# Designed miniproteins, single chains, continued (4): the designs that were tried, part 59

Each design is a single chain, and the fold is of that chain. pLDDT is the mean over its residues in the fold that is shown.

## One batch from the design tools (miniprotein)

Design m14025
Fold by ESMFold2-Fast:
Structure m14025 (fold): chain A 90 residues (1-90)
Amino acid sequence: KKSLIERLLEAKRAAEAVLNAPESDRKELLDRALELLEEFVKEYPDDETLRKALEMVKKAAAAKTREELDALLQELIEFLDEEIKKLEEE
């Protein structure tokens, strides 16, 4: 439970870093977020939350506009916040 929360928090921080980055750094940070989630899914293949987060990051990486990227990253952050909250509650 604690380890899962820590992984989701790390994924959320990676997504937030992309959203808050200057345009010149967004591609590098987005690639890092994708690599992080791919590694988590490889290590924890039965974790459906991480698989969904990876799919959402892949959609964000395929975005053709800044507005689309920002919207998809916001959806990912909200998804991760909800999952973290569920795990922190009984």
Scores: mean pLDDT 81

Design m14026
Fold by ESMFold2-Fast:
Structure m14026 (fold): chain A 95 residues (1-95)
Amino acid sequence: MELVEKAREAIRRIAESTDPEEVVQAFREAIDLINKLREEGKTEEADRVSDELGRALQAFIDKAEAQGLTRDQVFELLQSAIEKLEKRRAEEAAA
């Protein structure tokens, strides 16, 4: 329950925000929480939240484009978030 609610709050921040830094942070939080849901065997909840994340990202892309950001700039922000998540996962696996 707590993990799903936290993930949805992060997803809502992505959908409502126009600040790339906030979106990147919220995206990382949502991905971490989705991964924790899967680790706990809550696959259906993880899949639903992942779907909601995808819709929120599309809403952010649409808003960012309306504010003059290019699709490539939005992609760079998402790429940075993914790289940071992968690095953290590698560090945790090595510990």
Scores: mean pLDDT 75

Design m14027
Fold by ESMFold2-Fast:
Structure m14027 (fold): chain A 63 residues (1-63)
Amino acid sequence: SDFRVDVDGLPATSDGEAVRRFQAWMGLPDDGVLDDRARAAILAWQRARGLPEDGYLGDEEWA
């Protein structure tokens, strides 16, 4: 499923299931809430992939 989030604020989508799926994939607690730990995980994932650390994950980058 398409999942997008802006870690400078609230998730771009409020679909808690999509957020939980991403958290589970990253090995985080799948509570559907993007806190500082989840934001750090997204930025670290982008860094590891050589992507800009902007906190935006599209379906193409994440899938």
Scores: mean pLDDT 57

Design m14028
Fold by ESMFold2-Fast:
Structure m14028 (fold): chain A 103 residues (1-103)
Amino acid sequence: SMEKERKEVLELIQEGVQYYAQGDYEKALEKFKEAVKKAEELYKKDPKMGPILARSLIGLGIAYYELGDKEKAKELFEQALEYAKKSGDEVLKKEAELGLKKV
């Protein structure tokens, strides 16, 4: 079901955040990549999944930034900003803009 798949993305985001907080950026990257992949599939089925996709993309961008891939981080923050704008999520928009300012 869509609700179960959405919960799976949230769990992957939380795992990514936990690894990030521990300084394990490689494992954070792995979890955020999985979150983005699932969130993109959900977004194709339901545009209301825009915020969860934007959150996943911000996490992935932060992980790439910490691993030194600033160009990939920039692309991901730009994508996250577009989904945040489409969803009207001002918090996610601000987080994506802050990410872009750092790259």
Scores: mean pLDDT 92

Design m14029
Fold by ESMFold2-Fast:
Order: sequence, then structure tokens, then C-alpha cells
Structure m14029 (fold): chain A 67 residues (1-67)
Amino acid sequence: MAEELVDLVARRFGERMREAGLPPPEAFHVDVEGDEVTVRIRAATEELEKRHRELAREAVEEARAEL
């Protein structure tokens, strides 16, 4: 279900950020509409934002495999 997928993505993203030693993003939002997952991220720098987006993509893939 959408809420479970959102929560799982957020949890997996948090775990991956801790493993990578990255600070949290300034803004993080997950939206689920049917089969589509959209992650919106804002970070202090473009480099950090790119790293957060990479980890978010991996978190989405992992969460989908679990549900």
C-alpha cells in the first residue's frame, strides 16, 4: 500500500545515509501514485543532493522488492 511503501522507502533511505556517513537532506518527500514513485530531495549542495538521489533510488528499488 502507498503509505507502507512511503514509510519503507524513508526507512531504507535513512539506513543508506547512515552507512554512507551523509548528513540528512534539507527536504525529503516521497509520493506514490499507482506504480509511480516520485522522490523530491533538496540538500545544502548539488553534490550532496546527487548522492541523496542515488541512495533514494536504491531505497525505492529495495522497498519495492519487499512489498
Scores: mean pLDDT 78

Design m14030
Fold by ESMFold2-Fast:
Structure m14030 (fold): chain A 67 residues (1-67)
Amino acid sequence: MKKQEELRKRAIDTAARLASERALTAGELVREVARELGISEGTIYKLFGSRHNFAEAVAAALAARAP
């Protein structure tokens, strides 16, 4: 699903940027990403399955952008 894949990428990219700027909990990160993308928190959970899966995807993206 093309739109779902692009939205997932945008969510990860937005979350990685926000996590680099501020110390946020996984729940705060979901809320801030949903707000910036103009989508519901439920849409984030639909894309990733859980808050934990979302946090892991963001952590993986941050590790891939290191050093």
Scores: mean pLDDT 77

Design m14031
Fold by ESMFold2-Fast:
Structure m14031 (fold): chain A 65 residues (1-65)
Amino acid sequence: SEEEERIAKLLVEAGLVTPEGARQVARFLKDKGITLEQVEKLIEETRGKSREEFALALVKAVNEA
């Protein structure tokens, strides 16, 4: 879907995933009910932090969904 492609692109541009894995990660997030808007917000909130901080924020969002 276009939303999956947008999520994948954002994750690659933020340096959080490789291009090869990005579409699979985006699909997983969509299946868990995480929206493009939520991904954008998580990237903004963890900007300047480590990838590990982003991963923890993402796990929390998935568990709360």
Scores: mean pLDDT 77

Design m14032
Fold by ESMFold2-Fast:
Formats: C-alpha cells, sequence, structure tokens
Structure m14032 (fold): chain A 81 residues (1-81)
C-alpha cells in the first residue's frame, strides 16, 4: 500500500540522518578534512538513494521529496563542519 511505502521512505530518511550525524561525530573525532567529511556524507546519501530505489511502489514524487530532504540535511552538516 502507499501507506507502507511512505513508512519505508520515512524509515530510510530517518536512518540516513542518524548515520550522517554519526559520520560527523566520527569525522570530528578522527580529525578528517572537510574534503574527507564531504566524501563520507555523499557516500551515506548515495546509499540512502539506492535503498529508496529498492522500494517497490515508490513514486517519483516521494523519491524526489526524500532526496531533497537528505540533500538539504547533508548540505547543512557540511556547511557547519
Amino acid sequence: SMEEVRKKVEEIVKEAKEKLEEVKRESIRNGDSLEQFEKKVLAVVHEAMEKLDSIEGITEELRKEAVEELAKFARELIEEY
């Protein structure tokens, strides 16, 4: 159902955001450069995109909204690094 698809999208976005925050903590702890941090952030976002694309019945609209939300969150983390 569309409701189950939305729930799966929300879970992927939530998990990706939590992973992005953990990546920031680890990058600070490790003394990563901005370039190293950015590469790690992009890897998490791409992994989340692949997970979204694996959802049976996902609409183009739901995918776009999820990707835009993750991209905004990632940009804000990079700008604050």
Scores: mean pLDDT 88

Design m14033
Fold by ESMFold2-Fast:
Structure m14033 (fold): chain A 108 residues (1-108)
Amino acid sequence: MTTLTFKIDKEVIEKLPDSLEFDLAELRDGTAVPIARLRIEVDKEKNTVTLTFEDAFSKEGLQIVKLELKEDGTLDIELYDPKSKRYFKFKINLKTGEIELTEVGFKE
């Protein structure tokens, strides 16, 4: 389990729901293969967002390579699996709850 806390601007945080939970997965032959479970908790009094990565992340040794919260409430996440040499890029819209797997590849 990995927990990260970010302080963000009031104007961004006011647009976010109080909590979100996401299963980050890759679609293979119509089957969702789990990569990581992400819980997001928003504290509008402290202007903080807390991200908790659970299950697959802690088990697989998955690494967070990039984590960027943008002013529009979009969260960009890049994960790397050193065992398979694969990377996964996700874009999460924290206002709508939409998740997009934007890129999957191999790192040299």
Scores: mean pLDDT 72

Design m14034
Fold by ESMFold2-Fast:
Structure m14034 (fold): chain A 74 residues (1-74)
Amino acid sequence: GKLTEQAKEALRDAEEGKKLGEQLASQAKTGEEAARATGYYLRYVGSSVQGKLLAEKGKKLGDEEAAELGEKAA
């Protein structure tokens, strides 16, 4: 359903942000490169918050798949 697709997107965005943040942080040699890595970590954090909200909404509506995917993003 719509909530399941939104939760899948939040999970993908969280996983991508974390992976890119970790990769860029490990490769950073300048303050500018470190700031870029921080930007991807902030994207990860934002998607995790969205995942938590989608998980709570899924639980209230009985959408167990959306709830589980949202919890994974959080």
Scores: mean pLDDT 82

Design m14035
Fold by ESMFold2-Fast:
Structure m14035 (fold): chain A 63 residues (1-63)
Amino acid sequence: EETRRLAELAERASQALDAGNFDEAEKIVQEIRERFGVEVEAKSKEDLKALFTRIAEALRAGL
């Protein structure tokens, strides 16, 4: 269940970044932080991209 939520949030965040909707991506990051308990300071688009890449990698590893 947690894995499914992370996958959905990561996909939505990636789509938001691709669309240039930075505010939407930031809101999704907040939800991930609250749910996953990860303290991530997203100071830039690159920070958000790195976070979502790490989540996607974990999901591909079969979590």
Scores: mean pLDDT 66

Design m14036
Fold by ESMFold2-Fast:
Structure m14036 (fold): chain A 98 residues (1-98)
Amino acid sequence: DEEKREKEIEEILKEAEEAVERAKAGEKLNTEEYGLLSAAAVHSDEKTQQEYLDTINAQREAIWNEKNPNASEEERAEFLKRQAENDARFQELIAKHK
């Protein structure tokens, strides 16, 4: 059912846009919303994919900072390195779907 699939994609994209706006307003997203952004990224252009990834990364960094308020510069550098590796993996997964 092609029309039903198109409608489902439109709904995912709309929900993802609303989640990004809420995150920009300072709200914390839940795990389900991270999955939504990842799913929406597959159906989005490169610029929108980057915006979704930036949103996920900002949320993860905020949570990491909250849990690690006394982190050393070395621990922070390791976190950022892992973030960059996760970013590269996310981009590879998106590319496979195109």
Scores: mean pLDDT 79

Design m14037
Fold by ESMFold2-Fast:
Formats: structure tokens, C-alpha cells, sequence
Structure m14037 (fold): chain A 89 residues (1-89)
């Protein structure tokens, strides 16, 4: 469980390094990849910590898609959610 969340976190942090250069679509694709990984993990484990992270990042993706937050804000939010989930596992 922790291993998949650590990989998701690494991917999000790598994307954040280029956040100023990322298009909305590129940020959405990065966040969607994190959502898919968390959804698979939740389907296998039923862990409510993973479900909460999945739901919170899905909300960030929706806000990014609507232009309510920037790519940088969405990636920073997703990183925080995954870090909190890892801490609770």
C-alpha cells in the first residue's frame, strides 16, 4: 500500500518541478494518472485512507479542469493529500 502511494508522490513531485511550464492538459494528465493508481489500490485493499485521498485528488482534478485553480496549485494540493495519506498508513 505505502509503495504505490510513494510512487504516486514521486511522480507528482517531478511534475511540480516543471509546474510553471506545464499546460493545464499536462497537469490534468499527471493528476489523472495519480487518480488511476489510487483507484486501483483502493479496489484491491478497500483502505478508507486511500479512498479519502482518491476523492480529494478527484476534486482537485475537477477544479483544475474548470480553471478554478492553476496547474501548480493542483499539483501542490495533490502532493499534500498523498503525503497525509502516507503518514496515516
Amino acid sequence: SKKILELVLKNLKEALKEAEKLSKLEAEMTISTAIVALAVEYSLTGNPIVKRALDRISELENRLAKGEISPKEALEGAIKVVEEAIKEL
Scores: mean pLDDT 86

Design m14038
Fold by ESMFold2-Fast:
Structure m14038 (fold): chain A 77 residues (1-77)
Amino acid sequence: SKYEKKAEKYLKEGKYVQAVRWLIKSGNEEFIKKYAPKIPKEVLEEIYKNPDRTKEQLLIIKYGGEGELKEKAEKEL
């Protein structure tokens, strides 16, 4: 799909903010699960600081995060 190709392109280029945007736009939990582990912890922490976190943002943190950050995202889903 175009969403998967865009996410892969930006991940290869180290453009994690753009990669996250395409994962959110996909609305697809399987794509998020596949690609979120490639997102750096610091980027996931910045997503979590948004008080208006979307379901897709929480899924990215759930699948890409570890420990307390992952647990917080899972509790909000």
Scores: mean pLDDT 81

Design m14039
Fold by ESMFold2-Fast:
Formats: C-alpha cells, structure tokens, sequence
Structure m14039 (fold): chain A 83 residues (1-83)
C-alpha cells in the first residue's frame, strides 16, 4: 500500500524491579521510533535486564539516537567488565 509510516517522535518510559531488588528505569524523551531505533531500544532493554539480573541498577534518560547508541555501548562495556 501507499508509503512508509512517517517516523513518530514520542515519550516512553520502561520501569521495572528485578527479584534481586535492582531497579531499571529507561526514559525516552521525544525519540523517533523508526525500525532502526526500535532495534537499538530492544538491545538497550535486553542489556539493562542482564545487568539488573546481576544486581545492578540501570537508569537512563535519553533524547536522541546518539544517546541511545552511547547507552548501549556503556551497558555492553559494563557487562564485559562483569565477565
């Protein structure tokens, strides 16, 4: 059918607490939800869950794609340091 969906900017927050008591809060402010960004957000959430399962609190407030990429890289580095 006609055209691709235009990218939509929205605010979204994920907040949860693990069984270990570790808290995760990821807030996206005015972030464009494209297919590419959605994949990065899924990876960010996966990494946050893994760190929280190890007893680490995770908190990010992110407003653009660059900040999301940096957050993913930081979580990857923290997980590597734990291994």
Amino acid sequence: TFGLKPPVKENKTWEFTTRTGARVRIELKDVEFTEENSKLIDELLRLAHRLAAAGRDVEFTLSNLEEIKEAVERLQAELAALA
Scores: mean pLDDT 76

Design m14040
Fold by ESMFold2-Fast:
Structure m14040 (fold): chain A 93 residues (1-93)
Amino acid sequence: MEEVEQAIEKAREVLDKLREFAKKSKDPEIQQFLNDAIDDLERRIKEAEELYKQGKYEEALRVANEAIDFGESTLRNAKLREEKIKKEQEKLK
């Protein structure tokens, strides 16, 4: 039970990091990518919370961990996209 709560909390922390990155990003393509991913991550977190409320702790933990992995992967991909855009902008100067 406590492990599931900690996993859901960590998934929410990753969600907050994605939201913060989206607010700081000035690129419309990165903002669109992040907003789509934020919506997906919010859905996954909600699913984990509903499973937890139903007493399905093993399923809730799995979904929460999958949400964390998804969010962390999304953040890494967003940073790579930002780096690529910066390099292309430097090349066009």
Scores: mean pLDDT 82

Design m14041
Fold by ESMFold2-Fast:
Order: sequence, then structure tokens, then C-alpha cells
Structure m14041 (fold): chain A 66 residues (1-66)
Amino acid sequence: ADEELARRAGEGIVRLVRSGMSPEAAAGLAVANTPGAGREGALRAAELAHQGGDSEEAARVILEGS
């Protein structure tokens, strides 16, 4: 995934999780809005966000091909 795509997906995931959405639901919505993010990376990023992770950390997880 491109760095810009990873940043967009990470920001979206963190916002959804912070709004009270479950990691699985947040990852699903993020992939629907940013298909290139990949399901596995999005889910890992959502789990990280649920643990208090920041959007930059989420973007890194997506970019590293989790």
C-alpha cells in the first residue's frame, strides 16, 4: 500500500474506533472506503487503535503489510 493510502486508512480507523466502533467493524468500513488498505492490515491497525494507538502508528502497521 502507498504511504498516502496507509495514512488515510489509519486516520479513518482511529476515528471510527475512538467513536466507539469495534475493531472488526472499523476495519471493515475502512477497507470499504479505502480498498487498497488490505483487510489484515486494517484489522491489525484497528486493534492497535483500540489499545490507544495513534493514526501514525496505525498507518505504519498498514504500510508494513500486516
Scores: mean pLDDT 77

Design m14042
Fold by ESMFold2-Fast:
Structure m14042 (fold): chain A 67 residues (1-67)
Amino acid sequence: LSARDRSAIRAALLEHARATGSNEVDLDALAAELRARGHPAAADAVRRIAQERGTVLSAAEVLAWLE
């Protein structure tokens, strides 16, 4: 992933946390939001994580994957 794609995922995770107050993330919903915001490569990467690790992860787990 590019730095731009990683930044887009981090921004979406922060927005999700602020909007929901939850540390659990639905990766399918996150991927759909990233695609809607014009980040299809970021959306595809998130969908791939969902396929390999499950569709619900904590924000911390997603952030650890981006490192």
Scores: mean pLDDT 78

Design m14043
Fold by ESMFold2-Fast:
Structure m14043 (fold): chain A 90 residues (1-90)
Amino acid sequence: KAEEYREKGREYREKGDRALEEAQATGDQAKLEEAIAYYKKAVEYYEKAAEIAEEEGDYETAYIYRELAERVQKERDAAEAQLAALKAAA
């Protein structure tokens, strides 16, 4: 069901947020890489949730889930930019 994939997306987003917070506190590049990986999983699950909602004819819910995926993708893009800057500075 679409809601189950949405919940998995939220779970991975939370894991990404925790890894990002740890990276910001410690400067640990590995934690930035971990945050990026979790955000990627969150986007995948939100996109799956949107696809299932569309298949069920729930276009309003699909739109909401795609918006959630876009927001997490922006967080991923920001974390990837931070990682690229750290690698360039090393």
Scores: mean pLDDT 86

Design m14044
Fold by ESMFold2-Fast:
Structure m14044 (fold): chain A 89 residues (1-89)
Amino acid sequence: SMAEEIRRLLEEAAEAVEAGDYERARELFERAIELAEELAKEDEVTGLYYLSLAYGGLGEVLEKLGKKEEAKEYYAKAEEAFKKALELK
C-alpha cells in the first residue's frame, strides 16, 4: 500500500541519516512527503501523520546540511501537520 511505501522510505531515510548520507536522506524524505501528500487526499489523518514525520526528518537533514532557515520552515510544517492530525482524530 501507499502507507507501506511511505513507511519504507522513512526507514531508509533514517538509515541514511545514521550513515551520515544527508543528501540521500534528503531525497528519501522528499519522496516520502510526495507520497504522504497523495495519501492525505484519501486518508487525511494517516497522510498528515506521515507528513509530520517526513517534514521533521527533512528539517533535521537540512540543519545538518547547514540550511538552517529551510530547516526551520520544515519543522514548522511538521508541527502544523501533527496538530491537524490530532484535531481530526
Scores: mean pLDDT 89

Design m14045
Fold by ESMFold2-Fast:
Parts: sequence; C-alpha cells; structure tokens
Structure m14045 (fold): chain A 100 residues (1-100)
Amino acid sequence: SMEERRKQLKEAFKKAVDEAKSDKEILETLYRFVRAALEDPDVSLEDIEELMDYAISKLKNPELQKAAEELRKAVRENPGDFEKFDELYKKLLEIAEKLE
C-alpha cells in the first residue's frame, strides 16, 4: 500500500541519517532520498518536509543547519523546481567541504 511505502521510506531514511558518520554523509543521504521523493507522485510534500526536518536536526554544524533550512524553504515554496534544489544542494556541499 502507499501508506506502507511511505512508512518504509521514512524508516529507511531516518536509519541512513542516524548511521551517517559526518554532516556530508547526512547531506548526501538527504539529497538521494529527497530528490527521488520530489519526483515521486506517491510521496507528499508533508512526507518530504518530515525527511528534511529530521536530517537538518541531525546536522552538527550550525552553518550547515542554516543553509539546509534555506533548501527546505525552497522545497516548500516550489517543490517542482528541481534545478533550484540541485543548485542549493551544491552550495551545501561547498560549505561542508570548506569546513573540513
């Protein structure tokens, strides 16, 4: 069922985020799951918001948390703007790389 698929997606995502060893791995996990979910008509914006909220809450660096919040707001405003999502994600990776 759709409900079971949504539950499995959320559980798999949260587990992957919890098992991540760095903020970069959390961001890579967020990109993989959320980018796929944005193109999935069976996944609601509420489900995507829950995934993003969880990942952002687990980021250790406050600068990355703020930049990731900008990405979340962009998704909320226009979930169909994949180019903007990809651009903001690249910016997040650049920040993470600079903080090493």
Scores: mean pLDDT 85

Design m14046
Fold by ESMFold2-Fast:
Structure m14046 (fold): chain A 100 residues (1-100)
Amino acid sequence: DDRRRRLLDEFGERSQELIERVERARRSGRYGELARELRERLRNEFGLSDEEIRELLEEVERDDAEAPHPERLTPEEREAKLMASVLLNVLSRRVDEELE
């Protein structure tokens, strides 16, 4: 299935880009900038409202709270990590919808 392969390849590339962006923010300490850019991407690329982004963020934060972290994160680091998880979940959902 050519369409399926293309969608999975695009998902893989976008996921890898997201991982690399998180790694760069970790090395540079620019977590606030990353969180802002990811929020803008969710709004502009996926057409999500601020309320929908908030609801997805709350869902991811709930899941994160059930898995205790071994390290303390700053508010900026936590927001960037949760926002990256939201974007990954949105990308995954889009692939699933296109493949059904």
Scores: mean pLDDT 73

Design m14047
Fold by ESMFold2-Fast:
Structure m14047 (fold): chain A 88 residues (1-88)
Amino acid sequence: MEKEKKGEEVIKKVEEQLKELEKEVERLLKEGKPEEAEKLLEEVEKSLPTVKAALEKANGKDSPKTKEAIKKLEETLERLRKKVEEAK
């Protein structure tokens, strides 16, 4: 039970952080600050290996939940990077 709870908490935290990241990037782009949005994305990308390792440790490397969470994370970061580059 505790191990399952920790796995669900990690996934939920990652999903919440991605939503906040998207809001922050969109806000910065609306304010005409694409360089600040780029810096924010670079900081998140530096933490990406740690986040992936945490998801794999919490739910197992072959877990469908882990694979789905990692895919969503990577797709969101790619989408946001494209938006920032287009705003420059």
Scores: mean pLDDT 77

Design m14048
Fold by ESMFold2-Fast:
Structure m14048 (fold): chain A 74 residues (1-74)
Amino acid sequence: SSKQLRLVSLSFAALSSLVDGDRKEARELADEIAKLGRELNDAGALHVAGIIYEELGDRDTSKRLFEESEKLEE
């Protein structure tokens, strides 16, 4: 679906932003990935957003996203 392709593109953009040190862009992209992941019930998207927040040092948001992802896999 077009939304799944959008999700893949956002994930690559977020990784690029992390590599480039653009912490603000990485956070904004992680939020968009999480929002789209919730709309699609996509556990992988929530997991990716969790990884990005973990790399940004936001452990509380990361933990919540990982728990949300795991619940969708059950």
Scores: mean pLDDT 85

Design m14049
Fold by ESMFold2-Fast:
Structure m14049 (fold): chain A 62 residues (1-62)
Amino acid sequence: SPEAIRAAMAAHGLPLTPEGAEWLAERVGENTDAFLADFDALVAQGVDPRTALVRALNRHGK
């Protein structure tokens, strides 16, 4: 959901607008859980949150 994506990004210092969260939710669609899990794993490995977002989106987005 857009709210789940927004909450996860905000927890890592990436506040999204409602429109931005909706755009991301549309892009990842049914892959939202995989996208968030991959994003969290990348951040845990020391990847910058913005870079982690781009990498996870490239792997799970449309």
Scores: mean pLDDT 82

Design m14050
Fold by ESMFold2-Fast:
Structure m14050 (fold): chain A 104 residues (1-104)
Amino acid sequence: SMEDELKTLLLLAVMSGTVYTAEQMLKKMKELLKKNNGDEEQLELLKEMEKLVKEMKEILKKAEEEIKKEKDPKKAKEIAEEALEEILKIEKKIEEIKEKILKL
């Protein structure tokens, strides 16, 4: 249905925005730690954050590729919903790591 197609496009937009925000936060965190001579523990946590951002990007890329191949709008929407759920779980982990870095 057109409703399922619109929902899929909106979910992809939300995921793209979430990934973009995570990448920008990672970039700014790297700049701040370099400026403030971040310690070894902060740099190790930053590497964990980099891995999570990369994982988030791969989930989005795979979802976009699967959605392009999917001819059923309802199934395409389900792929987008599942990918968003995974991306939001990773976003929560990234926020927890950010808080740990900033507390050090």
Scores: mean pLDDT 91

Design m14051
Fold by ESMFold2-Fast:
Structure m14051 (fold): chain A 74 residues (1-74)
Amino acid sequence: SQQAQLEQLKNDITKIAEEMIKKGKSVEELEKKMLAKLQEAIDAGLSQAQINQLGQVAQEKVLEIKKILEEKKK
């Protein structure tokens, strides 16, 4: 179902964020991977509301990682 696909993509986004922190990758690389997951949702035919939910989760993870990286510089 589309709901199951949405939940899987949300889980994928969380795992990508965890992997990027572990590997010390840049925020730019994280944002690129997040955009790829949003494109997967579009290609899978998810509704605009579901894509918006996925985008919100992606944005929150990007902001969390930006804060972590900012604190590591201090």
Scores: mean pLDDT 79

Design m14052
Fold by ESMFold2-Fast:
Structure m14052 (fold): chain A 81 residues (1-81)
Amino acid sequence: MKEEYEQRAKEAEGMRDLAIRTWGENSPMVITYTSLLGTYYFKLEKYKEAIKYYKEVLKLDPDNKKAQEKLKEAEEEIKKK
């Protein structure tokens, strides 16, 4: 469950680094793996880290509706007491 998402986040980080080296920082693959990192950190309830990665997606792809929605969801979660 959560431990699996920690492992998947580590793997996605490695794949993102490989994608940057192979296709460059603005490649669709980098956006894909950065989005996966945001999703995995969201599942881990590490909402500040999820927000960081969704903001990076939006820096590369400002019109990414899923990243906009997920960023809003993560920000709403950190406002809960």
Scores: mean pLDDT 80

Design m14053
Fold by ESMFold2-Fast:
Structure m14053 (fold): chain A 67 residues (1-67)
Amino acid sequence: MAAEEAENKKLLEEADEEVREHAEEHPGEEDEFIREVKEILAKPLELAKQGKEEEAVEELVKALKER
C-alpha cells in the first residue's frame, strides 16, 4: 500500500538526516564508510529490484555477519 511506503520513506529520510549529522562530525571517515555500505548493499538492492525480497534479506544478513 502506498501509505505504508510513505511511512517507510519517512523513516529513510530520518535515517538520512542522522547520517548527514554523523558526516558533519566525522568528515574524514565518511567516504570510506559510505563506500563500504554501498558495496554491502549492492547485491541485496539488485535482488530487491528483481522482486526477490527473501534473497535480498538473506544476502544483507550474510554481508553484515561477514563484517
Scores: mean pLDDT 64

Design m14054
Fold by ESMFold2-Fast:
Structure m14054 (fold): chain A 65 residues (1-65)
Amino acid sequence: MLTLEELEELRKFARELAEKGVPYAKQAIVLLDAAIRLYKEGKPIPKSLQDQILELIEKAVEEAK
């Protein structure tokens, strides 16, 4: 399960990619913001949301080559 610290680090990384104009990074930030909100509210983060975040980050990293 992703911790709050891991989610915030992924958000920082995604923001850096978005500032470089990398595709998918902005969409990853939107989903990361949703996951961080759920975590702070003590609500479970759906596995589908976690999977979508990781897929978008992976695609952004591939495009940043």
Scores: mean pLDDT 82

Design m14055
Fold by ESMFold2-Fast:
Structure m14055 (fold): chain A 82 residues (1-82)
Amino acid sequence: MFSEEEIEFGKNGLEKYMEDNNIPLTKENLEKLLKQLEEDREKLLEAIKAGEEVLSEKAAEQALGLIEGAIEFIKEKLKELS
């Protein structure tokens, strides 16, 4: 299971990234980011399943935790805009 700490870091990191880059919290921008993150997550999971030694197990878990946190942030914001 992903580290709760990495999930929280990913969530906070994406929020700060959007603020620092003045990216509006619009449904369109959030949906585009969500699609990209879901694609990145799927590719990483498939690479892990294929036994590709691109990342150590710990690094892969951290990367997945960060992506999950970012996805969670976007889903929460999309609910606020619904």
Scores: mean pLDDT 74

Design m14056
Fold by ESMFold2-Fast:
Structure m14056 (fold): chain A 73 residues (1-73)
Amino acid sequence: IKKFIEENKPSQEELEKSDQIDPISKEPLTLDNAIKLPKSGKLIHESDFLEILRENNEDIEKAVKKIEELTNS
């Protein structure tokens, strides 16, 4: 879990190119709280990721897939 978050941190440039707002919760995104989704490159709040991860019994693959589906309109 911690390693996945560390490996998927956005760059400053990627954050600045985004809306700097989480698409799920609408909370502000910073380098400390933002995670980049591996397939879409969308940025989400770490707390939203952890909540969905908890709901999926800490299965990172299922949590990522669920978030990608929720953010793909």
Scores: mean pLDDT 74

Design m14057
Fold by ESMFold2-Fast:
Structure m14057 (fold): chain A 108 residues (1-108)
Amino acid sequence: MLLEEVERRRRELEKQFEERKQQFKENIEAWIAKASPTAAEAARLMAQYKLLEAEALHNPSTREQNLKKAYELGKQIEEFMEQARADGTEHEVQAGIHYVHFEFFRVQ
């Protein structure tokens, strides 16, 4: 009985986590479809970064791999922002990143 309750709660939490990830992905995809190419790319990179951080927190068995991938994506985001500053499109990159942060906060 007690072990069955623990397994049921675990499955429910896993389902809730997957549903929240899916909702987040759908909301980001809907937004990037209407965004400028630069803002869309920034949003894609940041969304992937946030999903990797969320997976690392939720699943200890893949934590190290997911944190390493998040770190590598963080560096790509920094390089993309630096390039955008040089190209005068920094505001578009900021719009994409801010939307992802807002949406990630909202669906948690």
Scores: mean pLDDT 83

Design m14058
Fold by ESMFold2-Fast:
Structure m14058 (fold): chain A 93 residues (1-93)
Amino acid sequence: MEKQREIFELDTEAALLAMELAVLELFYKNNPDASKEDLQEMIERVNKLIERGKELLKRAKEIGAPQNLIDFLESMIERAEKLKKELEEKLAK
């Protein structure tokens, strides 16, 4: 089934983005005194992750991917947007 291959590729890409988000979240948690330059680089990385996550979510909905994958992508985007807000608030200080 052609749809199964597309779902597998989406699932793989979603897992890779989730791992990148987890690394960014962990770096932020472990580096409370991160420089403004580090915070700006993290914001740029989070922005790219949000854009890619939204692209994957759109593709998942278009191909009728399992609801679990859609829910996972929506949750990951929400987490990324929350991290972005925290980074932007810290940069503004």
Scores: mean pLDDT 85

Design m14059
Fold by ESMFold2-Fast:
Structure m14059 (fold): chain A 82 residues (1-82)
Amino acid sequence: SSKREKLQKEVVDIAKKAGIEFTPSDSGAVLLAMSLGDDESLKKVSDLLQKGQKYAEEGDEEGAVKAVQELKEELERTRERL
């Protein structure tokens, strides 16, 4: 859906700002998690994206990197729970 496509783009954009590049495979994992994940998983992803955006905008590179790493871990856990 358009909402999931927007979220995928936001994840990639935040990762780039944090100095972490998302591969096409990482982008696919985001789409899969968004398609199959429950409301709790979607909320966690959204919360981590907002934290990453805030840290990146404030110039907190360490906070942004941590938020992106937590996001990747949450996406992997969501994928494994399916």
Scores: mean pLDDT 64

